# Ledger of designs, part 106: designed miniproteins, single chains

Each design is a single chain, and the fold is of that chain. pLDDT is the mean over its residues in the fold that is shown.

## One batch from the design tools (miniprotein)

Design m3675
Fold by ESMFold2-Fast:
Order: sequence, then structure tokens, then C-alpha cells
Structure m3675 (fold): chain A 86 residues (1-86)
Amino acid sequence: MEEERKRLIEEAQALIAEAQRIRDLLIRNRALTPDLEQLIDQTIAAAQQTIRLTEQNEPGWEEAFQRAKALFAEIKERVRRLGLGE
């Protein structure tokens, strides 16, 4: 459905924006470790792949999106433990 496709792209774009916001927060607080940077980069890449596959009607978008969400959840948990989350 067009509405489901639009929602998916919007959710993936929002996830990229939030991951970039978290990266900026970590840099500002000198808390960006190499493993956190790698997780953020992987999250953004998976979300970008989700958008690309969805726009091209290619299979694999669901797996890419689930991976992006899982990686982002791990980032949020690590940021929370650093006391930098809300």
C-alpha cells in the first residue's frame, strides 16, 4: 500500500535523523567511542538501505528495517547508561 510505503520511508528517515542527533550529542559530551560510532554508522546504513529498497520495490526492505531498529535500540540503551538520555 502507498500509505504503508510512505510511513516506512518516513520512519526510516526519522531514525536516520535521530541517530545523527545522538552522534552529535555524544561528540559534544566526548562520549563517542569507536564501537558506538560503528553502531551509529551501521544503523544509518541499514535505514538508508530500507529507503532505497522500498523506493525501488526490491525485496529485503523488511530485514533491513528490522536490523536498523535493533541497532538503534542498542544505541539508545548504551546512551541511557551513559546518563545522556532523557
Scores: mean pLDDT 84

Design m3676
Fold by ESMFold2-Fast:
Structure m3676 (fold): chain A 80 residues (1-80)
Amino acid sequence: MLEEFEKLLEEMIKAVENNDYDKVREIFKRLAELAREATGGDLEKTQEIVELVQEAIDNYKTDPEKAEKLREEALKLLRE
């Protein structure tokens, strides 16, 4: 689970770097599915993880340090 999530997150980052936003959207959907599975259907935790991932993506080009912190926070929630 966690390894799959991390792999998809890395693929999504590469897609953002390549300006391939169609691929970003596809990977984001899969990340949301995995977050839902990992949280056992906890809607609040799933939403928080998804929002952190979205914010990380939105900030990757303008504030990569903030994006990295948001990514780490999402991974911490997923590990709980």
Scores: mean pLDDT 78

Design m3677
Fold by ESMFold2-Fast:
Structure m3677 (fold): chain A 64 residues (1-64)
Amino acid sequence: GPEEEAERLLAKYPDVDVTKEDILELIEKEGYTFEEIERMLAQMRALGITSFDQRAALREYLAR
């Protein structure tokens, strides 16, 4: 289910300070897909952004 996919992403991106609740909120309240969230986490790691509180800045960066 959605919780298992969120836990998978947490295990894959341990260097990013993100919680399971953060991932589920993006899906349920913001309408993101797991693929989009994985892309965000990959970009955060690539840019050295470890805090998920910088999502707003990352969202603006990914707007193309």
Scores: mean pLDDT 73

Design m3678
Fold by ESMFold2-Fast:
Structure m3678 (fold): chain A 79 residues (1-79)
Amino acid sequence: SLKDEILKLIEELEKMGAEPSLIEAIKEELKRYENNKEFLELLKKMLQNAIKMGVSSEMLSVQFAVMVTVMKRREARLK
């Protein structure tokens, strides 16, 4: 499943030395939006790119925060 693919990417980032607080933040939002296919696809692409390009925890944290902000705004607009 898409969620299982994302969980494997999270494990790979953790093994690469990603900051534990970032890993926990990603896991919390994954749980919150686990049924949101658009969020899962965006998260998967972000994590794949971070692994492929060796993106720092600081840069990935910024990218993730922007993605979560966009998703929260989209939810608020649709309600």
Scores: mean pLDDT 82

Design m3679
Fold by ESMFold2-Fast:
Structure m3679 (fold): chain A 109 residues (1-109)
Amino acid sequence: SFKKTRAKRLKELKTALINAGVPQETANEIVNIIDENLKDANPLSTKDALKATKEITDALIKKFNIPESKKKKLRAIIKGIVNAILWGYKPDTDNELQKTANDLKTLLN
């Protein structure tokens, strides 16, 4: 089931964010924003993935008052997260999810 796979990957992202030092409440808010914007996304649609990436990025900027100077870097991080949740991480990439969570935590400060 695609729903089960997405839920599992979102839980893995939450764990990675907490391990990176993101407070549990903040990690929950980030995961909820991502889940809401991916809920209706077709995993076979690159257009849906790009739309979700943009909407998640804009929502995080608004929620956490992220400076415009960080928007481009945030978008790149979110693109990686969206691709990981929809299609999974590459088998040859060690700790890619944890590295991405660390990069997001650093950007949030």
Scores: mean pLDDT 80

Design m3680
Fold by ESMFold2-Fast:
Structure m3680 (fold): chain A 100 residues (1-100)
Amino acid sequence: MEEIEKQIYEKAKELFEEALKEDGIVLPEEVKKELDKKIKEKAKEVAESVKSEEDIERAATEIALEMGVLAGKYAVENPEYTNAEGQKEIAEHGKDLLVP
C-alpha cells in the first residue's frame, strides 16, 4: 500500500473499532473481514484526492462513519450482535448452569 492509503486505512479502522465498542456491537469474524476489505477499498479510492494531513483525517472519519452505518444495519438485522456486556454476562452465568 502507498503511505497515504495506509494512513487512511489505519485511522479509519481504529475509529471504526472504537465506535463498535462504544455502541456495544460485536461482529462475527467473517463480517469484520468484509468490512475491513471495504475500508481498504475506500482508503485506496480517497488516497488519490488527498493532498494534506487534514484530508487524511477527514477521509478516515468519513470511512469510519460509513462503516459504522453498515455495522448498525447488521446489528438491527441480528440483535445478537448488540449488548456485548449482556452477552458476556450470559456466557459467564451459562457456564455455571450447563453441565460440563
Scores: mean pLDDT 71

Design m3681
Fold by ESMFold2-Fast:
Structure m3681 (fold): chain A 71 residues (1-71)
Amino acid sequence: MSEEEKVELAKETLENARKAAEASTDPAHVALILAIARQEVERLAEDLSEEQKEEVRRAFEEAVRAVQEAQ
């Protein structure tokens, strides 16, 4: 998998997690969804450049903020 593919997969993972979390009314389920997404994104970002890690970090922060604002 290329570095660009890892960035896109991380963004897709975060968008899917955001949608799932926003659809949930259970705080424990929301926390689990975000925890799993964080772990997956951190794993994908491990071998990325600092610029790509920053792009993924920004996407993660945006997803978390959107979920918190929707609750």
Scores: mean pLDDT 80

Design m3682
Fold by ESMFold2-Fast:
Structure m3682 (fold): chain A 95 residues (1-95)
Amino acid sequence: SAEDRRKAVITEAGITMAIIGARLGVDKKLILDTVKKAYEIASTIFSPETLKQIEKLVKQLEQMIKNNSDNEKIINILHQMSDLVDAELKALLAR
């Protein structure tokens, strides 16, 4: 539906903003909050299979932030989330 496509675009924008924020050294808690907000939107439209993959990456991101992991590792997890969101958006656009 058009609403599902809009929500997918908003989710993609959220993950993109998280990546930009991480590159600019924005507070890691704000990065995590941004990702979690994007996941909440995604949870209403994405397939259960994709949501399980994103949930795993969100949990990895939470652990990386708690462990004060390198910014490059955080950015890499965010790019993996972006790839999953892009795949789901492409699938929704094909409907």
Scores: mean pLDDT 86

Design m3683
Fold by ESMFold2-Fast:
Structure m3683 (fold): chain A 97 residues (1-97)
Amino acid sequence: MKLVVLVEGASEEVAKALEETVRASPVVDEVHLINASEEDVKDKEKLEEKREEAERLARETGGVLEVLRMPASTSIEEAERRGRGLAEEVARRLAAA
């Protein structure tokens, strides 16, 4: 499947760990990750721009859009666990539809 993931609040390192974990999943053919930093999330206009970018990218790629809230305190290990769970959950939802 193709995935577009909008991550809200994560550090760049955490967002990268999530992206790499999702990309490594055998059910994922393509992943595009957009990170709305903690500063972006505090700015309504910047957050809306990131959301619009994610929605546009999902339309252009034909990918499934998923939005994840990951606070700045999220660990790399937590990001990797959430990335694995996300890929499997979306694949299951698509198979059931």
Scores: mean pLDDT 83

Design m3684
Fold by ESMFold2-Fast:
Structure m3684 (fold): chain A 80 residues (1-80)
Amino acid sequence: SPLDIAKLEAVLTVVLGSIHFLETHSHGLSPEQLENELKTNRKLIEDAKKFIEETPDMPESLKKKVEEAEKKLKELEKKV
């Protein structure tokens, strides 16, 4: 539904913003804070992937946005 699409777009906007913050400001975080932020973003991406799988007619653009977020998070995890 349009409401489900809007909800997922909002969640992905927050996740991508969080990842961008970590890419630019990770030097200011403790190792424990960084680990917690990475775990939180992993869970949000996993929840988004499940929501797409369970919800019919999800736009391809949202599926690609989840893939982008997962790729960026994986690159961050390699640097920690």
Scores: mean pLDDT 84

Design m3685
Fold by ESMFold2-Fast:
Structure m3685 (fold): chain A 94 residues (1-94)
Amino acid sequence: MSKEELKERFARILQELFELYTGGKVEVVEVSDDQAVLRGEDGAEITVSFDGALEMAESLRERFKDNPELQARVDELIAELRKIREEMEKLKKQ
């Protein structure tokens, strides 16, 4: 998978996670190798790292424990996010 495809997938996952977290619409403003800038409905911009996104997803998983469909969706998003981080780190070769 290309770096650009990984960034696109990361942006989409962050947007979905943040919309689930806030209950509102979220725009992706910028995506880097390990973080993204998201803009909420109020125009406020928030920088989210991979670790921050994973913490948010784990919180959502607990919030949706009584909703198995939403919990399963959050589990899918967590799995995809971890795969993207692994592939991005592999490309960086720090």
Scores: mean pLDDT 78

Design m3686
Fold by ESMFold2-Fast:
Structure m3686 (fold): chain A 74 residues (1-74)
Amino acid sequence: EEERFEADVLTALGLIYLTLGNLAEKRGDYESAIEAYKKAIELFEEARRLHPSPEIDQLIEDAKKKLKEVEKKL
């Protein structure tokens, strides 16, 4: 059950970084948005390693899509 709890915590942290990335993107701060999205992806990938689910796969895909879109603006 520790692996599941750790995965849940990592997912929550990833969602925080995803939100920070969205806020930075809305302000036109694309460098900060990129760093936040990269951190979110890293956290979601760690969460998936500990407890795989379709939900975490979707979060990783969404974050990667956001990262790719923002990188085109730099």
Scores: mean pLDDT 87

Design m3687
Fold by ESMFold2-Fast:
Structure m3687 (fold): chain A 128 residues (1-128)
Amino acid sequence: MSSEAERKNLSREVQRLVDEFRELGRRADEAGELLKEDKEKGTKLVEETRRRTEEVARRAMEVADRSTSPEDLRLLYNALGDTAGRFLRLRDVALEVGDKEGAKHADEARDVLGRTARHARRRALELE
């Protein structure tokens, strides 16, 4: 591929990752509501959403390393930060309903998102 086609493909990958993190944020919100109604189902959804978050964050780390666009990297770390905030709220809901396991999964997802956001931000600064 030409360098232009490679940049365009990476920008599309960043947009897909942003969309996936937005979906993960919605799932975190849904898990919080489920925890209030059905703790067992809510805890399972938190665990499933955490596992997906770790997978998507790994892909985001790889894309951040390949990206040469500070603008794309800013979009990525902002989406990561927003999703981390939703997992922080999810942890608080889990603690309120007495679900220590769900709270742990939410914190682990938030830690992965925070580390990935810091990596993308560092990459953006290196390219400026």
Scores: mean pLDDT 88

Design m3688
Fold by ESMFold2-Fast:
Structure m3688 (fold): chain A 107 residues (1-107)
Amino acid sequence: MSKEEIKEKIIELLEKVIEIAKNANPEVLKELEEALEKLKNASDDPEEFYEVVLEAGSAISNALHDLSDEEQEELIKIYNEIVKLVHELFEKEGLEPPDIPDLEKPL
């Protein structure tokens, strides 16, 4: 996959996260929308994508409390796919993939 294709897939996956999280707290939804805007305006720099993905992960974790068990599992799966794509982007640059914290289902 090209770097451009990886970038597009990350954007598409975050858009899916926002669609699922639209019933969450409005402040969390705003944080996710701001992360999406940052990704769309990001350069092809893997480190910039990594920073935005970390911010999105924090917002998703906050959204989980307002969602059904099924929606929580779907969001976690989508975020883990985004993480995998970020790792692939780093590998294409010859860089070591960053450590991104795993999202856990809230108790």
Scores: mean pLDDT 76

Design m3689
Fold by ESMFold2-Fast:
Structure m3689 (fold): chain A 63 residues (1-63)
Amino acid sequence: MSVKERIDRVKKAIEERDLEALLGSLSGDIDTLHLLSRSNDPEKKEYQELLKRVFELFGLPYT
């Protein structure tokens, strides 16, 4: 599965407010985004914004 496919799945779950998928089936995709957000990837800012949106849906702080 490509990084883009993982991002698209997480974005869809955020838009649908599918908290069960984000905590369960997509947890590995979220872990991948977390690792990429800490790397020197040129798209790391997009990954950071997605993680902020996930944390905001759960009412959790993201720094």
Scores: mean pLDDT 74

Design m3690
Fold by ESMFold2-Fast:
Structure m3690 (fold): chain A 57 residues (1-57)
Amino acid sequence: TRLSPEQRAALLAELKRLIAERGRISRAEVDALARKYGVSRSTVDRLGAEAALEVLA
């Protein structure tokens, strides 16, 4: 649930990469990142929305 600034930046970078490559993030990728970073899917979804705004907007 709680990320360090470094972990948050790394997760955001991975989300931006996925969005740039595929235009979206799949449920399976959200679940995998949530497990990898030890956070909820909601946290990944929120950061994914932020990443999409920065990459696609």
Scores: mean pLDDT 78

Design m3691
Fold by ESMFold2-Fast:
Structure m3691 (fold): chain A 69 residues (1-69)
Amino acid sequence: MRKEMAEEVIKALTEAGLLELGEKLAELILKGDFESAIILSMRQGAEVAGRPVPSEEELRKKIEEAKKL
C-alpha cells in the first residue's frame, strides 16, 4: 500500500544520496497525491539526466492519458 511505496522510495533515493527528494516524494505518496509525486519524480529525473525539464501541465496531461488506459 501507500506506506510500503513511500518506504521503498525513501530507501532507493537515500542509497542514491537524494534523501530530501525521497522524503518529499514519500510525503506526497502518503497523502495520496500520486500525480504531484509523479510530476516531481519525472522533473527531477529529467534534470539529473541533463534533459529538458517538462512542464507540470505536460506531465499532468500524460498522467490523465495513462489513467484512461
Scores: mean pLDDT 72

Design m3692
Fold by ESMFold2-Fast:
Structure m3692 (fold): chain A 102 residues (1-102)
Amino acid sequence: MIVEIEITLTFKNLTDDQVLDVVAHTVRLLVERAKKYGLEILDIKIEIKKEGDSWVVTIRVTLKGDYEKAVELAKETVEELQKWVKENYPDAELSYEIKVVK
């Protein structure tokens, strides 16, 4: 099955360079979790935009494999990212939304 997952991350209190570091770490987590679950990454699209005092990062990942594993991959990626951001950027605020897009 082909599954498109959209992860929207909203950050406050991050610099431009820090946002790029967080995005790079998120992509690394996605690749590692895809390998763990036996999912094939077909495409990754990333949009980064500044909205007022917030950075909004939208990551769309197209995956081939099991649907439930793809959803779990997205959840685990965001949970690990929240821990990593809290450890490395303790003043940062992160909110997120996960959607399955067709």
Scores: mean pLDDT 86

Design m3693
Fold by ESMFold2-Fast:
Structure m3693 (fold): chain A 78 residues (1-78)
Amino acid sequence: SKLEKAEKVLLEAFRLLSQGKDPETILAELEKKYPDFSEEELKIVRDFIEEWAANPPRSLEERDAMYKKALKRLEEAV
């Protein structure tokens, strides 16, 4: 489903951010790999990446909370 694809993209962004990749590189890679994403869905992923870059999570619990917040927004957009 579209939601399953969206969740996979968000999870991939989460993994790349956890590895310390820069936000612009992550966004470019995801846009290239998932061209079928709507502008609204891409904005949710972009906002997640930018929020992580501005306020990096200090614990695994904070990382999970940020991921779940973004996932909920994405579920509501689909």
Scores: mean pLDDT 78

Design m3694
Fold by ESMFold2-Fast:
Structure m3694 (fold): chain A 85 residues (1-85)
Amino acid sequence: DREGDFQGALARARTLSAEEILENMEGILKMMKGLDVPESKLKEMEEHYQKALEAYEKGDLEAMREHYAKLMAVAIEAEREIFKK
């Protein structure tokens, strides 16, 4: 469930620094680009990463956490799609 995955990721994001959030997002994007995931999912994840960078420039840690959680929810959904039989 995307909502459940989002809430779980948001809770984890509250334990991370701004720099750790960006590093984790970059790592997930690099991993997903190496997998056979739909282009639409990669684009959605990239959009959340760009918004997290904008929030970082503003010092808006809460907005960074939200976009991290949204990226993670999309990544989990994409993994389920590529590993389904």
Scores: mean pLDDT 82

Design m3695
Fold by ESMFold2-Fast:
Structure m3695 (fold): chain A 91 residues (1-91)
Amino acid sequence: MSVSLEQVSPSTVRRVATADEPHKGRLVLVALLNGEIAAEARAQTPTGTVEVDVELPPGPSTVTGFALEEDDSGSRFEIAEPVTMQAERSP
């Protein structure tokens, strides 16, 4: 698995995870904006790429990206270290 968190436009930060092997559970990406859940995406297939975009408010923000595996009971487990970045939206 590979994971990234990067500012892809003046107003957007993107979290990406690529799974090269099938997971037992669902791959879930969660992004926090200034400590609050801003975006979430679930994998549609056992392998492949999942991405989620965070829209930035004007000025500086902290974005934290998680990659989780969700089991059949809905419990979530971290499968990669969380990544935090400082991002700034241009007016």
Scores: mean pLDDT 77

Design m3696
Fold by ESMFold2-Fast:
Structure m3696 (fold): chain A 107 residues (1-107)
Amino acid sequence: NPEELVKELEELRKKLEEAIRNEDKEEVIKISERAVETAERLLEALKPYMSKEEYDEMESIVAELRGLTEKIKKSEDIEEIKKLGEKIVEKLDELIRKAKEVLERKK
């Protein structure tokens, strides 16, 4: 259900902001990994309702989320982790917005 996946991403986004504020690297990683997994499921669920160009744009965002999560896992610098986490929040906001636009067209 893509509507439920969007809601899950919105909840994960809020939890990620809290984990960043608390400087909890382990929680930032856990939430980011779950956000990537949920985003991948959302992308596949929305695929029949998207053009090739829209799919490629959203797939690019999901790939960026994966890359940012891997950088956080390798970082020992809390300032870098916070910056990367904030970038994940930005990319989640973009993905959620695009997914909602697709769902509105689905009827």
Scores: mean pLDDT 88

Design m3697
Fold by ESMFold2-Fast:
Structure m3697 (fold): chain A 75 residues (1-75)
Amino acid sequence: MAAPEASPELEERAARVEAGEASEEEIEATKREAVRLLAENYGVDAKVLEEAIRAYEAGDEETAKKLFEEAQKAA
């Protein structure tokens, strides 16, 4: 199937983050793992997606969109 489920480990961490019981370290690790799974799901380079997310978080939405589109076209 084209849409794989997130790992049980990732879902468990996400649930703890939403419950407010996760540490900042766990939040960061969960976010990084989600980016990796998203990259695998779309068949793109995780490093490129990580750069796009970093640009978006820095407030550079145009660079983030450009990087994301380039990653998808390369898949």
Scores: mean pLDDT 68

Design m3698
Fold by ESMFold2-Fast:
Structure m3698 (fold): chain A 90 residues (1-90)
Amino acid sequence: MMEKLKEMAKKELEEAIKKGSSMHTILGKAHEALMLGVISRDQLLDIMRKAGATDELVAEIDRLLRELGAGPVTLAEMGRLIAEDEKKKA
C-alpha cells in the first residue's frame, strides 16, 4: 500500500541522516521520499545542504528538479553532480 511505502521511505531517509551516511546515499533516500510525496523539493534541498552540499551543488539539484522533476534520469544527473563536486574537493 502507498502509505506503507511512504512510511518506509521516510524512515530510511531519517536513518541515513542519523547514521551519517554519504551525501550520495542521503540523496538516493531523499529522492525516493520526494518521488513518494513524503518531502517537498525545498526539504530535499535543505537535507542536501545539511549533508555538506555546496551552494552551487544545491542550485544545480534545484535546477534539475525544476526542469525534469523527480525520476531516474534526474537521480542519475544529481549523482553525477555530487561525484564532480567531490572530485573538485580532492
Scores: mean pLDDT 81

Design m3699
Fold by ESMFold2-Fast:
Structure m3699 (fold): chain A 55 residues (1-55)
Amino acid sequence: MSKQQIRDQIINVISGINDSDTTSMYQQYLNQSLPDLSISDLQQIYDDYVSVSQS
């Protein structure tokens, strides 16, 4: 799975638990940080948000 695919999955999770403004902030942050984040970093972020959304 590419970094972009994991990013898109993270955005889908956060959009379910946050308002549109907060989601836009996280989307901008992830896009800005994407070159500096590893696949494992993105997977950890995804797992953390999934845990929050399922709680």
Scores: mean pLDDT 74

Design m3700
Fold by ESMFold2-Fast:
Structure m3700 (fold): chain A 71 residues (1-71)
Amino acid sequence: MFEELKERLEEAFEKYNVPEEVREELLKAFEDALKGKKIELPEKPKSDLELSVVALKRSIENYVQRLKAKE
């Protein structure tokens, strides 16, 4: 499960040429969600990339919550 999600994230990072800073931010969001911590979101997305990052963080949070709720 977690290995598949990590693989998908790395694939997306490579496909969209995501900057190192954004990769670190998304990986931190994934780790924080796994630990049950609240994911920090930017106040207002200013670009399509920022909007996509917010959407990805929300999806990661929801996905992890669903996995934990199922257990």
Scores: mean pLDDT 67

Design m3701
Fold by ESMFold2-Fast:
Structure m3701 (fold): chain A 88 residues (1-88)
Amino acid sequence: GPMVLPEEEIEKRYQNWLDAWNSNREAIERQYAGVNWEEEIEYTKQALEEDPNNVNTWNRLMDAYVMLNREDEARKVFQEFLNHRAKE
């Protein structure tokens, strides 16, 4: 089966990512000005089915969940992203 990173390591990496996200919040908000976040989630999920290797699409999906204050879902997507990258 696919290798899964330990939950503790995933949480640590997620917190590091979230800290960086918060440091860049104003730039991220300007980049996404006028975006409908629910539509962005649907769009990025569909885009990941087409190309799961596109790191920018993973980042957009995580951005959308964080902007909607859906942190548990953002963390889950982050775990899925790391699991995808851990596949050889």
Scores: mean pLDDT 80

Design m3702
Fold by ESMFold2-Fast:
Structure m3702 (fold): chain A 66 residues (1-66)
Amino acid sequence: SSAAREAREKELRNIKLQASMAIVDDDDEAFDRYLAQLREMGEEDTAKNLETTREGMKKLREERKG
């Protein structure tokens, strides 16, 4: 049904938002949990994009330390 599709899309948006917040907070445990949820939902491309974003963020933080 339309309602079930909308509920799934809302859930995916929320998980993506929480994963992005975990990247900003440098919370690896939370990030890994949300990434696993995205993969279980078949959102592999989204999961890979978020991993790339996290890697870039960690690299920038490392560069700032010298």
Scores: mean pLDDT 85

Design m3703
Fold by ESMFold2-Fast:
Structure m3703 (fold): chain A 75 residues (1-75)
Amino acid sequence: MLTEEQEVDVELALAIIEYAISKKYGATLDQLEELKKRVEEIAKRARELGNTDSAQVAEDIKKEIEEEIKKLREA
């Protein structure tokens, strides 16, 4: 079974892949909002575990998702 640290890193990797697919093929507002929530939770858990690198990556992805959400809401 995965440790909590390994589980957070796996969840982060999956979120990064999903975001890359979303940028290439497009995503609905609901899909981006859900992805943002998952990435925000990942960033929180990474910080609690002291994994600063993973927390920073998650925060950076969250900011990109927020910008995409803003573009869709303004369209």
Scores: mean pLDDT 83

Design m3704
Fold by ESMFold2-Fast:
Structure m3704 (fold): chain A 55 residues (1-55)
Amino acid sequence: SSVEERIRKEEEARRLFDQSNELYEQGNKSTDIDKSIELGGEAAELEARAYELLS
């Protein structure tokens, strides 16, 4: 793979990890348990996608 393509995938993965962490923090601060669970699930999906990009 080209170095540029690898860097682009790493940057995209980092963005997904950042978004995942933000959703996790929002869920942790939520007073609604159902909303907290929903946000945690969305965060997990983004994290999984980031790992797939790095595979």
Scores: mean pLDDT 85

Design m3705
Fold by ESMFold2-Fast:
Structure m3705 (fold): chain A 68 residues (1-68)
Amino acid sequence: MDEELEEAVKLAEKALGIKLTEEGREKLKQQLREKYDTFKDKEDLYKEAIKLAAQLARDEPEKVIAKD
């Protein structure tokens, strides 16, 4: 489970073109873990990870490393 969450976080970062701080990644992993049983497949997990990462970047921009 945690390995799949790590993959989902990295995929979300790549898809959005952002880098999360350590705290941001942990928060995203926690949110995904809470919803893990609702995911039907790995693709569903990745889509949700992208949505949650985008939401986290909007709500808590301090958890995103500024892209230069």
Scores: mean pLDDT 78

Design m3706
Fold by ESMFold2-Fast:
Structure m3706 (fold): chain A 64 residues (1-64)
Amino acid sequence: MDENDRIALIAARLVAGEASDEEVLEMMKLLGKEFETPQQAKDYFLETLARSVAAGREAAREIA
């Protein structure tokens, strides 16, 4: 499986609340990130996702 396909699968599972701690750490390593705990990896992912969603909503409102 391509690395991008694996990242997308784990990200979708994490959003659905189905991803394991090991899957979250695997996804972060594929993205070139290393964390000492699974919780730090989850927090980083959720924070990054929240920022991306907020930025996307702002951009959509500005051009709508």
Scores: mean pLDDT 73

Design m3707
Fold by ESMFold2-Fast:
Order: C-alpha cells, then structure tokens, then sequence
Structure m3707 (fold): chain A 100 residues (1-100)
C-alpha cells in the first residue's frame, strides 16, 4: 500500500469515528449558526481533515476545540474526539517515519 493510500485509510477511519461521536461536525452549521457566524469561522470535519493532510496538528487540535465549543458538545463527546484526533495524529506521524 502506498503512503497516500495509508494516509487516506487513516483519514477515512478518523472521519467515521468523528461522525459517530459528533455528527454535528460532519454537516454545515444550523441555519442559526450560519446567520450568526461568518463562514470563515465555521468549524467542519473537512477543515480538520485538511489540517491533518497538511500535518498542521496544532491547527487540527485548535479546530476540534473550537468546533466542540461552537456546537455545544458534551464533555464526554469532547474527550472522545480528543482521543480519536490524537490517535489519528500518531498514525500519521508513524506513517511519515515509515516513509522518511
């Protein structure tokens, strides 16, 4: 399997787990949030995935925290999302090390 194929697999599994924990991050914001918040400030799963692809892990963590606040996610959801994000980051770092 190529490095790109392995990265796509990691990102696919991350996307699946995020949808199970916090489906709110997988869809556009509610009409109320869209009216109240500029699009540039919207936190979406797509933006988090783009940060992971760029290996901007601090940006991915920042976006996840902002999304949890924006969508009013529970403490349990936030903890699970942080665990899933750190797992994805570790897998991406291991992949980079394997192909370095």
Amino acid sequence: MSKEEKLAEILTEFRKKVKEIAPELSYPPSAELQAATPEEEWVTLGKILKALVKKDFEKARELLRRGAELYGLSEEQRKKLEEVLEEAIEKIEELEKEYS
Scores: mean pLDDT 75

Design m3708
Fold by ESMFold2-Fast:
Parts: structure tokens; sequence; C-alpha cells
Structure m3708 (fold): chain A 82 residues (1-82)
């Protein structure tokens, strides 16, 4: 899950025109949350980690929020299947 979600996050960030550096940072942030929290990680925690990583790497707030929302919804869907 963590690796699959991280790759999806990188793809989503790139689709919004963000740099590979920002996309990689967002993917790593998701992996870090999942390694720390496991299945107890909330969609909100995942979204917050993505948004923070993107902002720290120069993403505009509007794009960081859009990517974070897409990732939150994706994680909710993945949890429903587990």
Amino acid sequence: MADTLAEAVRTIARSHGLSDEAADAAGQAVKDVLEKRGENATPEEIADAVRKALLEHGAPESKANAVAEDVRRLYEALRAQA
C-alpha cells in the first residue's frame, strides 16, 4: 500500500504541473506517515503530510490543496478495500 500510494501521489502532483522534486517529497511524506501510523493513519493525516511537503518544495497553495484533496480521497478508497 505505502509504495503504491506514494507512486500515485507522485503521479497526481506531476499531473498538476509540480516539479519532480515536489512530487518525490510528497510521495516520501506519505510513506513516512504510513510507516509511523500504519493502518491507523487517517485520510486527514495523509492529506496534511502531502500538502506540507508540497508547500515546503515551492508548490502554490492552490495546487498543494488540490493534490492533497485528491490523495485524501484516494486513501479513503484504498482503506475501504482493505
Scores: mean pLDDT 83

